# Ledger of designs, part 45: designed miniproteins, single chains, continued (2)

Each design is a single chain, and the fold is of that chain. pLDDT is the mean over its residues in the fold that is shown.

## One batch from the design tools (miniprotein)

Design m5542
Fold by ESMFold2-Fast:
Structure m5542 (fold): chain A 70 residues (1-70)
Amino acid sequence: DKVVSGVEVLELLAKKEEPLTREDVIKILKEEFGLSEVTARVVARDIFDAVGKEVLTREDILALLEELQK
């Protein structure tokens, strides 16, 4: 599977500026980053586990991006 930067993922998701479900994130990871279904699901799980929510807002994504850049 392709290795992708968490920062790049979060930056792209922040550009959407709309609430994203886990399936939305999986679709974006597959379409924009070329990840396999299995890898996209694992990455999406890790993002949602870090936020502790079922839906990601732009503010949630920006908070994660800030943390990763420290």
Scores: mean pLDDT 75

Design m5543
Fold by ESMFold2-Fast:
Structure m5543 (fold): chain A 78 residues (1-78)
Amino acid sequence: KYDELVRRAGKAAGLTDEQIDEVVKLAEEEYKKNPKITPEVLDELARKISEKLGVTERQARFLAAAALNAIKNKEYEK
């Protein structure tokens, strides 16, 4: 369910399946370091996504938020 949201967000940003998987991986690594989704965690993840995939900061922030929320919901088995 939540994986679908992240994939939809990635497809809307023009990302390939491999790039979407990279976004999820980066989000999992960031969430593992800091399981509280603070603005600082969101900004750091967005920066990494933007640098690695060449998307705009706005697209990177949207992808970061979607991926972190998907991971959080999956961990709480929502």
Scores: mean pLDDT 74

Design m5544
Fold by ESMFold2-Fast:
Structure m5544 (fold): chain A 97 residues (1-97)
Amino acid sequence: SEEAKRLAKEIGELMIEALRAAREGKFEEAAKLEEEIRKKYEEALKNPEFTEFLRAYSERQRAAGPAPSEEAAFERLLEFIAELTGEPVEVVRERIE
């Protein structure tokens, strides 16, 4: 649905901003953005299609097992943000770097 896609994109956009702020050493700004992400997640979880998306994502993560390195964990985070925004992983990476 358009509503689920809108909510997912909003969360993904905030995650990109938070990661960029953290990368720049703006930890207070990053913390504020993390609070906004939490608020948007609470809103999005009221949508059954978004909840199903998260369930499917969690199942894939569980099947893949724990990330073998911090670099692999970060790559998985970028892939999650890419799914949320509907953008390719390479575009998400460029926006954060």
Scores: mean pLDDT 85

Design m5545
Fold by ESMFold2-Fast:
Structure m5545 (fold): chain A 98 residues (1-98)
Amino acid sequence: EEVSKAVSEGLKAYGEKDLESALKKFEEAAKLAEAEKEGIEFLQIIYANLAQVYIDLGDKEGAKKAIAKLEELAAKTEDEELKNTTNAIIKEFKEKLA
């Protein structure tokens, strides 16, 4: 519930173009999801949103850290479809940072 709430609040802030609030909410969601041992699928959603917010803010270091976390999660994923989807997102983010 608390992780889902933070994700929802982050998405709302992002839609409203409040990138700083979106960042704070997705960072909160990531911290809570890791503490609660949430599944890889949910962590991938959170870190993908974090990478997007960092890119939009021009924070290349933050974006690279979020992308590195997505790469870690993709490497641990045994679901080939989820792995392929995550790798496609990683590629898109790396292209945006180039």
Scores: mean pLDDT 83

Design m5546
Fold by ESMFold2-Fast:
Structure m5546 (fold): chain A 81 residues (1-81)
Amino acid sequence: MEEADKLAEQGDKLKEQGEKYRSQGNLEEALKLYKEALEKYVQAATIAIQEGASPDYIRELVKKAQELKEQIKKIEKELKE
């Protein structure tokens, strides 16, 4: 649980930094940070499942990853032109 929590916290911080860059129009840095945050949430969810964390906790991590994946898609669409 402790390892999953630390990874989730790292993901939260990376997402927060990405949101700041996105609001400033720095989409490339925002995309990079969001992808890193997504990896942290996926790792956190995997460890949480492995360690038998509560279903609610796992669900929250999966939702954070899914929401971030959608934000990544939006930024990629903005950058492709």
Scores: mean pLDDT 85

Design m5547
Fold by ESMFold2-Fast:
Structure m5547 (fold): chain A 63 residues (1-63)
Amino acid sequence: MTELSEEEALSLLEGLLPAAERERIAALPDVRAKAEALQRFIESLGGRISLETALRVARRLFP
């Protein structure tokens, strides 16, 4: 798996994350659960991000 930066992950998610999946993740109770869901989505595409990067991405997507 290729390790993605925060900006690479955001670009990938903005282009490829389906609206229904985004709404599902937005409904999760805390930022860590959102971050873990975003990690799993990126892994399903053959990429990888650290939990720290996923937390930053989650805070930017779901402020």
Scores: mean pLDDT 83

Design m5548
Fold by ESMFold2-Fast:
Structure m5548 (fold): chain A 70 residues (1-70)
Amino acid sequence: LEEVRKYTIELALEAGVSKEDAERIAEAAVKAIEEKDLKGAYTTIIYLLTEAGVSLEKAEEVAKKVLEKA
């Protein structure tokens, strides 16, 4: 799970998200994955990335990569 958290932060930062927002997104993603809610994790990552200004297409790509790592 720590690897998933770090990877999510890295991808969010590469997408132009602030460090604070990237950490928040990673925390939400890890929590959903721990609860075995993969659909919730996918939706939450996309929602938070788009809230932070990332395009929908890029947010979907990031969410897929994060879930593949999980």
Scores: mean pLDDT 82

Design m5549
Fold by ESMFold2-Fast:
Structure m5549 (fold): chain A 65 residues (1-65)
Amino acid sequence: GGSTPEEAARDGADAVAAARWFEANGHPRGAEALRYGELARRAGEAGDYKAAQRYVDLAGETLGG
């Protein structure tokens, strides 16, 4: 996703929500994923869809790697 402003902002917000949950539940990289999620949300809101997608991917990689 993330190819439209609405999708990019939503994907960023979803990444923030997921990262916050994992941080609260003791994930060792949850805080790092939260930072990437917040960067994705801000990039999406600013219309930088490529940056938003990269940060969503980094948040997911951080939580899943």
Scores: mean pLDDT 77

Design m5550
Fold by ESMFold2-Fast:
Structure m5550 (fold): chain A 85 residues (1-85)
Amino acid sequence: AKFGLDLKVTGNSLTPAYKFLAFFEGLKFSPGDVIEFQQQGNELLLLVNGVKKKTLTLDPGTVLVSAPSVTVSPGSVVSLTLSEP
């Protein structure tokens, strides 16, 4: 399956548009922060500047095809797509 993650960056916050809203709830971002996604077992991790901040439980056997990273800039809009193999 194809998963989309659309982000709108305003100041120091992100608003995800699709299924990953909980990933960004309660997090604060500064310009220059690097946001990264990583899979460990059946969990998808959200890393900010290399530090784990959030996890999302995936269905057993799910493997991410890619691990995208993004640098936050003020007023930027970012769209990320994750693919299920």
Scores: mean pLDDT 52

Design m5551
Fold by ESMFold2-Fast:
Structure m5551 (fold): chain A 68 residues (1-68)
Amino acid sequence: SPAAEALAAVEAAKGKSLEEQAAALAEAAKLAPTSDEVGAAAGVVAKGLSDEQIAELRDAIGEGAEAR
């Protein structure tokens, strides 16, 4: 299922850099935008991040237009 693919991508990124984690979460949001499981996985990743990094991660999961 799209949600299972999305979760696998997030799990694979958990031990990697913040950039790779954010990219995996953005891809997960594209595959399963309404998945509570993807949201929960994003929350777990966010626990190790600063407020700035959490904001970047939320942007990556599609809470608006990309404006860098």
Scores: mean pLDDT 63

Design m5552
Fold by ESMFold2-Fast:
Structure m5552 (fold): chain A 99 residues (1-99)
Amino acid sequence: SMIEELEKKLREILEEVGSKLGLPKSFVDALVGMFMGMLEQKVGIPEGILAVVELLENDPEAFKKILEEALKEFKENGGSLVELLDLIEKRAVEYLKKS
């Protein structure tokens, strides 16, 4: 399944980056769950979620860099998981607009 492959790619990158930054598995599970929940809605999928999907498929290394930078800021400044996901989405959209 395309959705199962996307979830696997997202989870693998989040686990790699999260482990490097000392984030717990429960945090990775929560982020994956939020992202997949938004993606599974067939209408009204946010532009930022679609941008993340495009990067996972076409430029996973750029996504990994965006994720590392966003997670570092989250670790320094705190905030909610919703705010972190919004930051990741915003940066994915900005990257694609520059490319």
Scores: mean pLDDT 82

Design m5553
Fold by ESMFold2-Fast:
Structure m5553 (fold): chain A 89 residues (1-89)
Amino acid sequence: SMEEIVNELLEYYESKKKISEKEREELRKLLTRLYEEAKKAGISEEEFLKIAKEAIDEWIKEGGSLKDLEFRIGVEMGMIVLERGVAKL
């Protein structure tokens, strides 16, 4: 379910970095929106979890805002969609 996927990602992030309750809620909302977009794009739960965890790892290493995390996940989702589109040509 969407809640299970979002909670797994929140737990993954919190296992690596302490966050405030406010940051947790902002991250939850962001991940929920991105997962809804991924589902509409035909991206599987497993693919989304992999992309999001990799993006979280880079975000923790490099620092930055929630918008940087959103951008990273969005780019990776876009690349999957493009690769699948090109494979049909």
Scores: mean pLDDT 81

Design m5554
Fold by ESMFold2-Fast:
Structure m5554 (fold): chain A 88 residues (1-88)
Amino acid sequence: ADEEIAEGSKILAEAAALAAKNGELSEEEAKKAEEAARRILEVLATLPEEERQRALVEVQQAVWAGLHGEEAAEEARKKVLEMLEKQA
């Protein structure tokens, strides 16, 4: 589970970084990112609600780090945590 989320998050972060540089993903890059996202969603569906929320925050942080660098990832993480707290 953790390994699948970690590998999927890396692929999504790489795709986000490529999209940021080039403005778009190639068909193959988009397919790879979509496959990674699907695997993450499948793993998340097997987790309890609390674990699912934690894993989702980690995935989003990794993607935003790839897209905007660590500074933006920190800000995005803070925002996601605030949204999750508001749902409680």
Scores: mean pLDDT 67

Design m5555
Fold by ESMFold2-Fast:
Structure m5555 (fold): chain A 89 residues (1-89)
Amino acid sequence: SLTEEALEHLKKAKKALEEGDFETAREHLRRALRLLKEGARPTEEMLELAKEVAKLALEAGDKEIARIAADILGLLGDSEAAEEVLSKL
């Protein structure tokens, strides 16, 4: 399903960030964002992963990944978390 694919891309994005592979992380985050815009159903696990991705991106100083994570957080229904990420850019 679109939901399962979005979740897998978020998991892969987190792993890529932990490994310092920012280009792979961006690709997976852009895929997750597209799937959410196409109707993937938000889940609590996606929200947890998106928050972790945003934290890792901010710690790494990657503003582009942090912005994509904020967009994903907004689509997942956590506007407060999205605004917090954007305020740190």
Scores: mean pLDDT 90

Design m5556
Fold by ESMFold2-Fast:
Structure m5556 (fold): chain A 76 residues (1-76)
Amino acid sequence: MEKAIELGREAGRAAVEMADELAKAKGMEYAIKELEKLVEEAKKQLPSIKDPEEQAALKAALEVVEEAIKEKKEEL
């Protein structure tokens, strides 16, 4: 379980890093919208995940991404 959560956090951080690169190329608002789309799609998939470790990993990734979205919106 702990490894799944940490892997999820790493995946979330990777998504945020990609969004930071998108922000440099396309602007912060574009990057935020792409992260928000990713969050909505992941939330729709969450109830369909039967594996508790996969569910925990996705939840951890979502927490990282949602926190980053909040921080980026404060800079708009």
Scores: mean pLDDT 82

Design m5557
Fold by ESMFold2-Fast:
Structure m5557 (fold): chain A 72 residues (1-72)
Amino acid sequence: KKVLTKSVTVEVPDDATEEQLREIALKIAEELGGKAEVRLSPVVKGGDTVATVIVEHEDYEKVYISVTARAT
């Protein structure tokens, strides 16, 4: 079976990292036209915050979208 993985990196201010990740992850999930479940990792001070979006899609067994917000 097929598996799709996408990775997107966005630079954001430290204080906006979680909100930006949520917005971007949902936008990418919408592009795939499937149901989306958004998982956000804890914000790491001085590091990257990663959100994993799992999307249900007919053409793929699993779809994983990883969105990384990097503090600027």
Scores: mean pLDDT 59

Design m5558
Fold by ESMFold2-Fast:
Structure m5558 (fold): chain A 67 residues (1-67)
Amino acid sequence: MYRTGAEVVEFGRRTGDGEGAAALAVSLAGRGKISKEEAVEAIRQLGEEGLLSEAGAQSAVDAVRNL
């Protein structure tokens, strides 16, 4: 099943689990299911909506960039 960055953000909103949503974005980018740019954008949006701490968002972005 192909998932978009928008679906990752919706998962975070629905569950309140921004850390789990960020981990999902990293996993999807690592498996080639979404682009690194799409994963980074999803993580930034989770942070902007208050679902991730600034440190958590930065760590997830760094994980995507290091894939």
Scores: mean pLDDT 81

Design m5559
Fold by ESMFold2-Fast:
Structure m5559 (fold): chain A 89 residues (1-89)
Amino acid sequence: SVDEHIDPNYQLPEVEPDEDPTVNAAKLVALMVLRTVSPGNASIYLNAARLAYADGDYELAVKYFRKALDIQPSPEAERLLKEAEEKLK
């Protein structure tokens, strides 16, 4: 690559959930589009899982937290996965 200033460890900033589930759905769609161009970016799945969790879709949240962990293991993602799994009990 001719551009050495691109940060190879770049992670998306945390996306804040909205109180409106329609806004959260739009944010989720945007993250799913980003997934098609950066499928190896764990922060996309972490943000998608957090939005699903905020909307009460704990099954979808668990699915995306697991995908994030498959890409990049982290204590934060493991903690958030456990919180989502507890909601399904």
Scores: mean pLDDT 73

Design m5560
Fold by ESMFold2-Fast:
Structure m5560 (fold): chain A 88 residues (1-88)
Amino acid sequence: MAEEKENEEKREQVLELVRRAVERLGETEEGRRVIEEAEELAKKENLSPDALLQAVVSLGYLAGLPVAKEALEEIAKIAERDVSEWLK
């Protein structure tokens, strides 16, 4: 595997933010609905467990849930620093 541990650390930071957002979404009825939709999407698109967590936050943002909005903004800040190489 040619990946550096530095990439693993950044990935863990994003996943930690996503996990916290999913946990908080699960405390509400609206958030649980979003989690169910994300699970169906993950099965249909054969997403990894990490991608499933990301999908929950993204769908929550589209549904207008404040917890998901805040989490997505924090994730976007981390991704902006790293995304420069993936834009190509």
Scores: mean pLDDT 70

Design m5561
Fold by ESMFold2-Fast:
Structure m5561 (fold): chain A 56 residues (1-56)
Amino acid sequence: GASEEIEKEKQRLLKEIENLAVESLKAAVFGDYEEVDKLNKEEEEKQKQFDELNEK
């Protein structure tokens, strides 16, 4: 049902956020701060999508 679909989308978003956080940390280790900023913005956007699903 709808709740199961929302839960699957939440799990997908959490996985994407986790992957972006890992990539951001990796970029930071190599001193690529432009990539860190880009990845942090993408993570923030995914977090907003996750939060929106929680308000439904």
Scores: mean pLDDT 81

Design m5562
Fold by ESMFold2-Fast:
Structure m5562 (fold): chain A 79 residues (1-79)
Amino acid sequence: KKKLLEEGYEFGIEAIEKGWSGEEIREYTADLKDEEKYLFLIGAVLGALDYLGISVEDVPGLSDESKALLEEARRLMES
């Protein structure tokens, strides 16, 4: 669902800019279904990383599987 990824991306940028806590992010996404929430949060991570100027490859502690998921999500957004 490209729209959820893009909405998440914009939200991720806003959350970093405003200094939102993990608790506040969880509250904001509470009404989303699990699948929708997952896609939205993947987009939010990409947006936050781009805002901070951090490459997915340079994220400490992120698994290769998680990096692959973020790269795949970025490709879906670019289609």
Scores: mean pLDDT 73

Design m5563
Fold by ESMFold2-Fast:
Parts: sequence; structure tokens; C-alpha cells
Structure m5563 (fold): chain A 60 residues (1-60)
Amino acid sequence: AALDTALVRIGEAARAGDKEAVERILQSLGLTPEQAKRVADAFVAGEVTPEELEAIRAAL
């Protein structure tokens, strides 16, 4: 449930182009700053890979 809610929030921030908000949410979920930046770049571009989604889930 918490992961699903976080993914919705990330999607909203990414559609708004708010990369900083996406990075903050990802770091709050336990990703490193480097991981959060890479994943935020992909979300804002609309190009999230299955590996990036698995990295988010594994960090939780």
C-alpha cells in the first residue's frame, strides 16, 4: 500500500516535471541520492525500465 501510494505521487510529480520532488520521494523510500537521481530522470522522461522499478521495490 505505501509503495503503491508513493508510485502514484512519483507519477504526479514526474508529469509536472518536478524532478526534485521525485528525487525527494525516492530518497524517502530508501534509495541513495545517485539511485534517486537516475530513477527521477527516467520518470520525468517517461522511460522507466523494469530494472528501475525493481530497484525501488528492493530498496523498500
Scores: mean pLDDT 71

Design m5564
Fold by ESMFold2-Fast:
Structure m5564 (fold): chain A 58 residues (1-58)
Amino acid sequence: SLAELAEEVRRRLAPRLQAEGHTADSGPSPDLLKEAHRYGLEILAVENGEPLPAPPPP
């Protein structure tokens, strides 16, 4: 389901968030929520070995 896809995207973004100074404690940023929606379609591309794009800057 799309909800489970969004959860997987959020999980995959967690280590990148930490590297960029975000914390899981603060909750998801608006940019991450936008990317979670886009990544719902791009997860299939990642499974083929294609890298996910970085989230857009504010």
Scores: mean pLDDT 55

Design m5565
Fold by ESMFold2-Fast:
Structure m5565 (fold): chain A 81 residues (1-81)
Amino acid sequence: MPELSLEEIEERATQLQMETYYLLETDPRTSAEEKAAYKARLRELGLRLREAVKAGDLETAKEVLEQIEALHEEVRARAAA
């Protein structure tokens, strides 16, 4: 579907967060400090998403999902190299 509901955004973000966390935990190329920084960014985005969902703010939730997707792609690209 071209448009996601708040529930669908939250589910998609949760899946991407789990995948990103797994990639960070299994990537031997990223330093402990870099992993901590990525995990901190991921937690911050998760909190922002929860606040947007609680407020019913679909536009902010979409923006945060895009940021989570971008972070996932960044981590995935590093792990794939």
Scores: mean pLDDT 81

Design m5566
Fold by ESMFold2-Fast:
Structure m5566 (fold): chain A 85 residues (1-85)
Amino acid sequence: GVAEDALTGAAFAGLGDYDKAVAQLEKALSEAPDCANLQAALSAAKQGDATACSANVGLALSKELGLSIDEVLEGAFQVSSKLSS
């Protein structure tokens, strides 16, 4: 879902894998194209700015997408599972 794709993008940016971060954030943005914070996160990932990318993903999940805390937590666990495999 959008939360999983956005969190996966932020995680790849944090690891310095900006090509994968961009791909995941474009996937998230395709489901929520009007989300200004996801657009900003994608721009930050394209510039190699992991801090701005992570901050904008957090803002997108909490304020723009209206996701519950449970949905954000679920997405974070799914990202951890993917990165640890």
Scores: mean pLDDT 76

Design m5567
Fold by ESMFold2-Fast:
Structure m5567 (fold): chain A 76 residues (1-76)
Amino acid sequence: AEELLEKAKEYFAKFLETGDVAEAKKALDLATKAFLLTSTPEERELLRSYLTGEVAYRVAKESGADALAAFFEKLL
């Protein structure tokens, strides 16, 4: 579970750096899998805090990544 979250962060960082939508999709898939695997309330809160992080969320919207932004909004 933690490994999936770290990989999701890595792909999301690549997306923010390059604007490559394929990296954004990989981040979304891994984040979703991590969220589903983290069945403990504490792990879900940590993942939510990360995914709703101000910088990541704002940059996703500014980059025109509507799918990624919508995914993060659904986790709010």
Scores: mean pLDDT 63

Design m5568
Fold by ESMFold2-Fast:
Structure m5568 (fold): chain A 96 residues (1-96)
Amino acid sequence: LEEAIEELVEDYIRRAKSSNPTQRSELLYETVRKILELMRGETAEKVEALVNKATELLNRGLEEISKERGWSEGDMLRQQMLAIGGLQLAKNEVLV
């Protein structure tokens, strides 16, 4: 499961580098949806660990994209907020 999340995040990051701003939110939502599906049926402890892992991977990847693409600090923070917020919403949906 953790390896599957790593693959999904890596794919998102790779595709996000080549996407225009309009397409990036759709890629993010699709990635979060896939992570949500991986978390279904897992224990609350495992869901927490998976969300923490995905958050760590997304933060590192977004920092790499920001440096490579020359995103402003504001652009990078917006992308981080969307990613982390989406993961928290997915976590809440799975645990309810």
Scores: mean pLDDT 76

Design m5569
Fold by ESMFold2-Fast:
Structure m5569 (fold): chain A 88 residues (1-88)
Amino acid sequence: SEEVEELLRELRERAAAAPSVDAAFDIAVEIIRRAVRRGLSDEELRRVAEEAERLLIERGRELGQPDRGRLHADIIRALVAMEIAVRK
C-alpha cells in the first residue's frame, strides 16, 4: 500500500541518519507502532519488521556494534510477531 511505502521510506531515511544503534531502534519501534495504529495488514507489518531488522543489523555493523544491532533486530521481530498474534 501507499501507507507502507511511506513508512518504509521514512524508516530508511531516519535509521540511516541515527547517531547510534539505540537511536535507530527507537525510530524502528516508533514506525512499527505507527504502522499498527494505521491498521496495516499482518503482511505489511511483517514487511516493516523485515526492513527494520535489516537496517538495525546494517547500522550495527557500521557503528562497530554488530551484536547490539542483531539483538535489537530480534526484539523488533518479536514485537511484530506479538502485535500480529494479539489480533487473532
Scores: mean pLDDT 89

Design m5570
Fold by ESMFold2-Fast:
Structure m5570 (fold): chain A 68 residues (1-68)
Amino acid sequence: MMLTVYDLQGNKYTISLNGKFTQLSDDVWLYTDENGKTYAVGTATPISNPEELASVPDSDLTAIEIEL
């Protein structure tokens, strides 16, 4: 599975989801990639499992790099 994300500078790119997901709320997940970069992944409709991201339209999906 691949996800379109925005980095800290606002640049758009695509990442592979080979890292770890941690749920923060019903509609927000924290994704940590293999290089230690963290991303906030939000959905317009709450999901219970990050595997459901593959079925969410890109227009209803927001993924941005964050600093912790």
Scores: mean pLDDT 72

Design m5571
Fold by ESMFold2-Fast:
Structure m5571 (fold): chain A 96 residues (1-96)
Amino acid sequence: MKKVLVVLYLDPSDEEGRKEAEKIANELVEKGYEVKFIFVSKEDIDGPLREVIEQGIKEAVEEADEVKFILHVSDQGKRAGEKAKELVEKAVEEVK
C-alpha cells in the first residue's frame, strides 16, 4: 500500500482549507493509499518549537512514498506558507 504524506499549511480561520483537506483525504483513501496528515500553522514555523516541527516533518517524509504540500492561506499568510513549503522541500531533498 502506497504511503502518502500530506503537509497542510492553514490559517486557523480558513474553512475552505479544512474542506480541501477533507476532500484530499477522502480521494486518497478511495485510491487505497495509507495517508498521514501534518497540519502546520504560522506559530509552528515562527515559534520556539520550529526545530521539533522540522524534525517531525523529516521523519514523516522518510517514511512516505509520496509527499504533497498544500497551501491554503489568506494573502497575509502567504509568506509564512512559503516558508513552510521551503521547509518541506528541504526535508524531501535531505532524506530522499
Scores: mean pLDDT 73

Design m5572
Fold by ESMFold2-Fast:
Structure m5572 (fold): chain A 61 residues (1-61)
Amino acid sequence: MKITVLDFARQLIKEIAGREPTKAEVKALTIYIANVLGITENDELSPKIVESLRKALLKRH
């Protein structure tokens, strides 16, 4: 189950908003995650990093 930063950002926004994300929302979150992790939008995220990001963005204040 490999996921890119771009795919993860799209899925996460859809889950949080309960709707299809806009192109601007996906782009903004993708750039944010890529910059925070020091990777590119096309890089694959490890399962452990995905879980950590989900906790940070969905469950933290």
Scores: mean pLDDT 75

Design m5573
Fold by ESMFold2-Fast:
Structure m5573 (fold): chain A 108 residues (1-108)
Amino acid sequence: SHAELRAFLEEHTEEAEKALKEKKYEKLAEIMIRVLARQLAALAREMGRPELAERALALEGGSIEEVEELLEEFLEALREEGAEEEHLESFERGSEEIIKQLRELREK
């Protein structure tokens, strides 16, 4: 699964760079959501939460609001699993940055 995730991320990095160069900002936002969906699904599987992994994969083609709601659920799930405060703060910061970037891309 980790090798498949790595290959997926590498493929989509090239696709994202092309979209950025061509100023296809909506396409770039779509790619970012797909990459995030796969990363969150992998995290959910590591936590032993297959239902949360299924929900993460359903983000493909989703709204920014659906992305934000799922990120809040993952933060709560990580807290329930006993994640250290440093890891929770890193996840919260990363989530805020992703949502900000998605909103900025959709406004261009």
Scores: mean pLDDT 78

Design m5574
Fold by ESMFold2-Fast:
Structure m5574 (fold): chain A 93 residues (1-93)
Amino acid sequence: SKEKEEDLKLVEKLKELVIKEGKSLPEAYREIAGEDIATSVEDEDAAIEKNVEQAKKLNTEIGKKLVEAYEKDKGLGFEKEYVELGLELEEKE
């Protein structure tokens, strides 16, 4: 449950960046992971490793959907669809 709490925080920030700022899904993810890691550095290495692992887990899940979209359209530029996929994944859970 504690692991899911960290995931939820990352997902909430992802939504803010995507909806509020209109950033692409990969860019929003990179920004969230970077900030979280930077903050954790002040505390301890164990926290950093855990945050990195969580970011990889979420990134992999979204990555699969992005790959599926790429295979269908075979190109960059469908940021709208990628964003919708990310939001849909979150809404499902």
Scores: mean pLDDT 50

Design m5575
Fold by ESMFold2-Fast:
Structure m5575 (fold): chain A 87 residues (1-87)
Amino acid sequence: MRVVTVTGQDLISRRDEVSAADIVLAGSTDSHDYIPAVSLAKPGATLVTDDGPNTDKIKKLAEENGVKLVSGSSATIEASLLGSSQL
């Protein structure tokens, strides 16, 4: 399992790593920058991000692109990642 941690601007510069990752951890309060992350992630990958004003739009795009979106507080995000193999 490949996990990559990126932030905003790094999504573009680390595109190859994002597209190869099984789990992308993208921590930011501004979810606008994660719209590109959904398109860069491979189908079946999990994108993890903080809740923001565009979370609903990103969630819809993730579903359309076959990417699983996990959003919320850091505690909720960690719990979801640890439990994802049991769901």
Scores: mean pLDDT 64

Design m5576
Fold by ESMFold2-Fast:
Structure m5576 (fold): chain A 86 residues (1-86)
Amino acid sequence: SMEEEVKAVISLAESAAKEAEQLYELEGDEKWKELAERLKKVVERLKKNPFDEEALEEAKELISEIVSDLLTRAVDAALEKEEAKK
């Protein structure tokens, strides 16, 4: 149902915002602060109106962006560790 989808997206967006805040604390890159603020804003929109399809799609896009960045960083870290072993 749309209610279950919205609930799941809110949960994922809140987790993604927390991850972005942690990355901002570690790296100081303003992009993480901006992503965390945008995620928090879209979560508030969905909590006020769960039928806001535009907010739902924006939340999915922001979650995807952070997940993609985290995956890229994990791959890069693994490659650096392999180079250090040679």
Scores: mean pLDDT 82

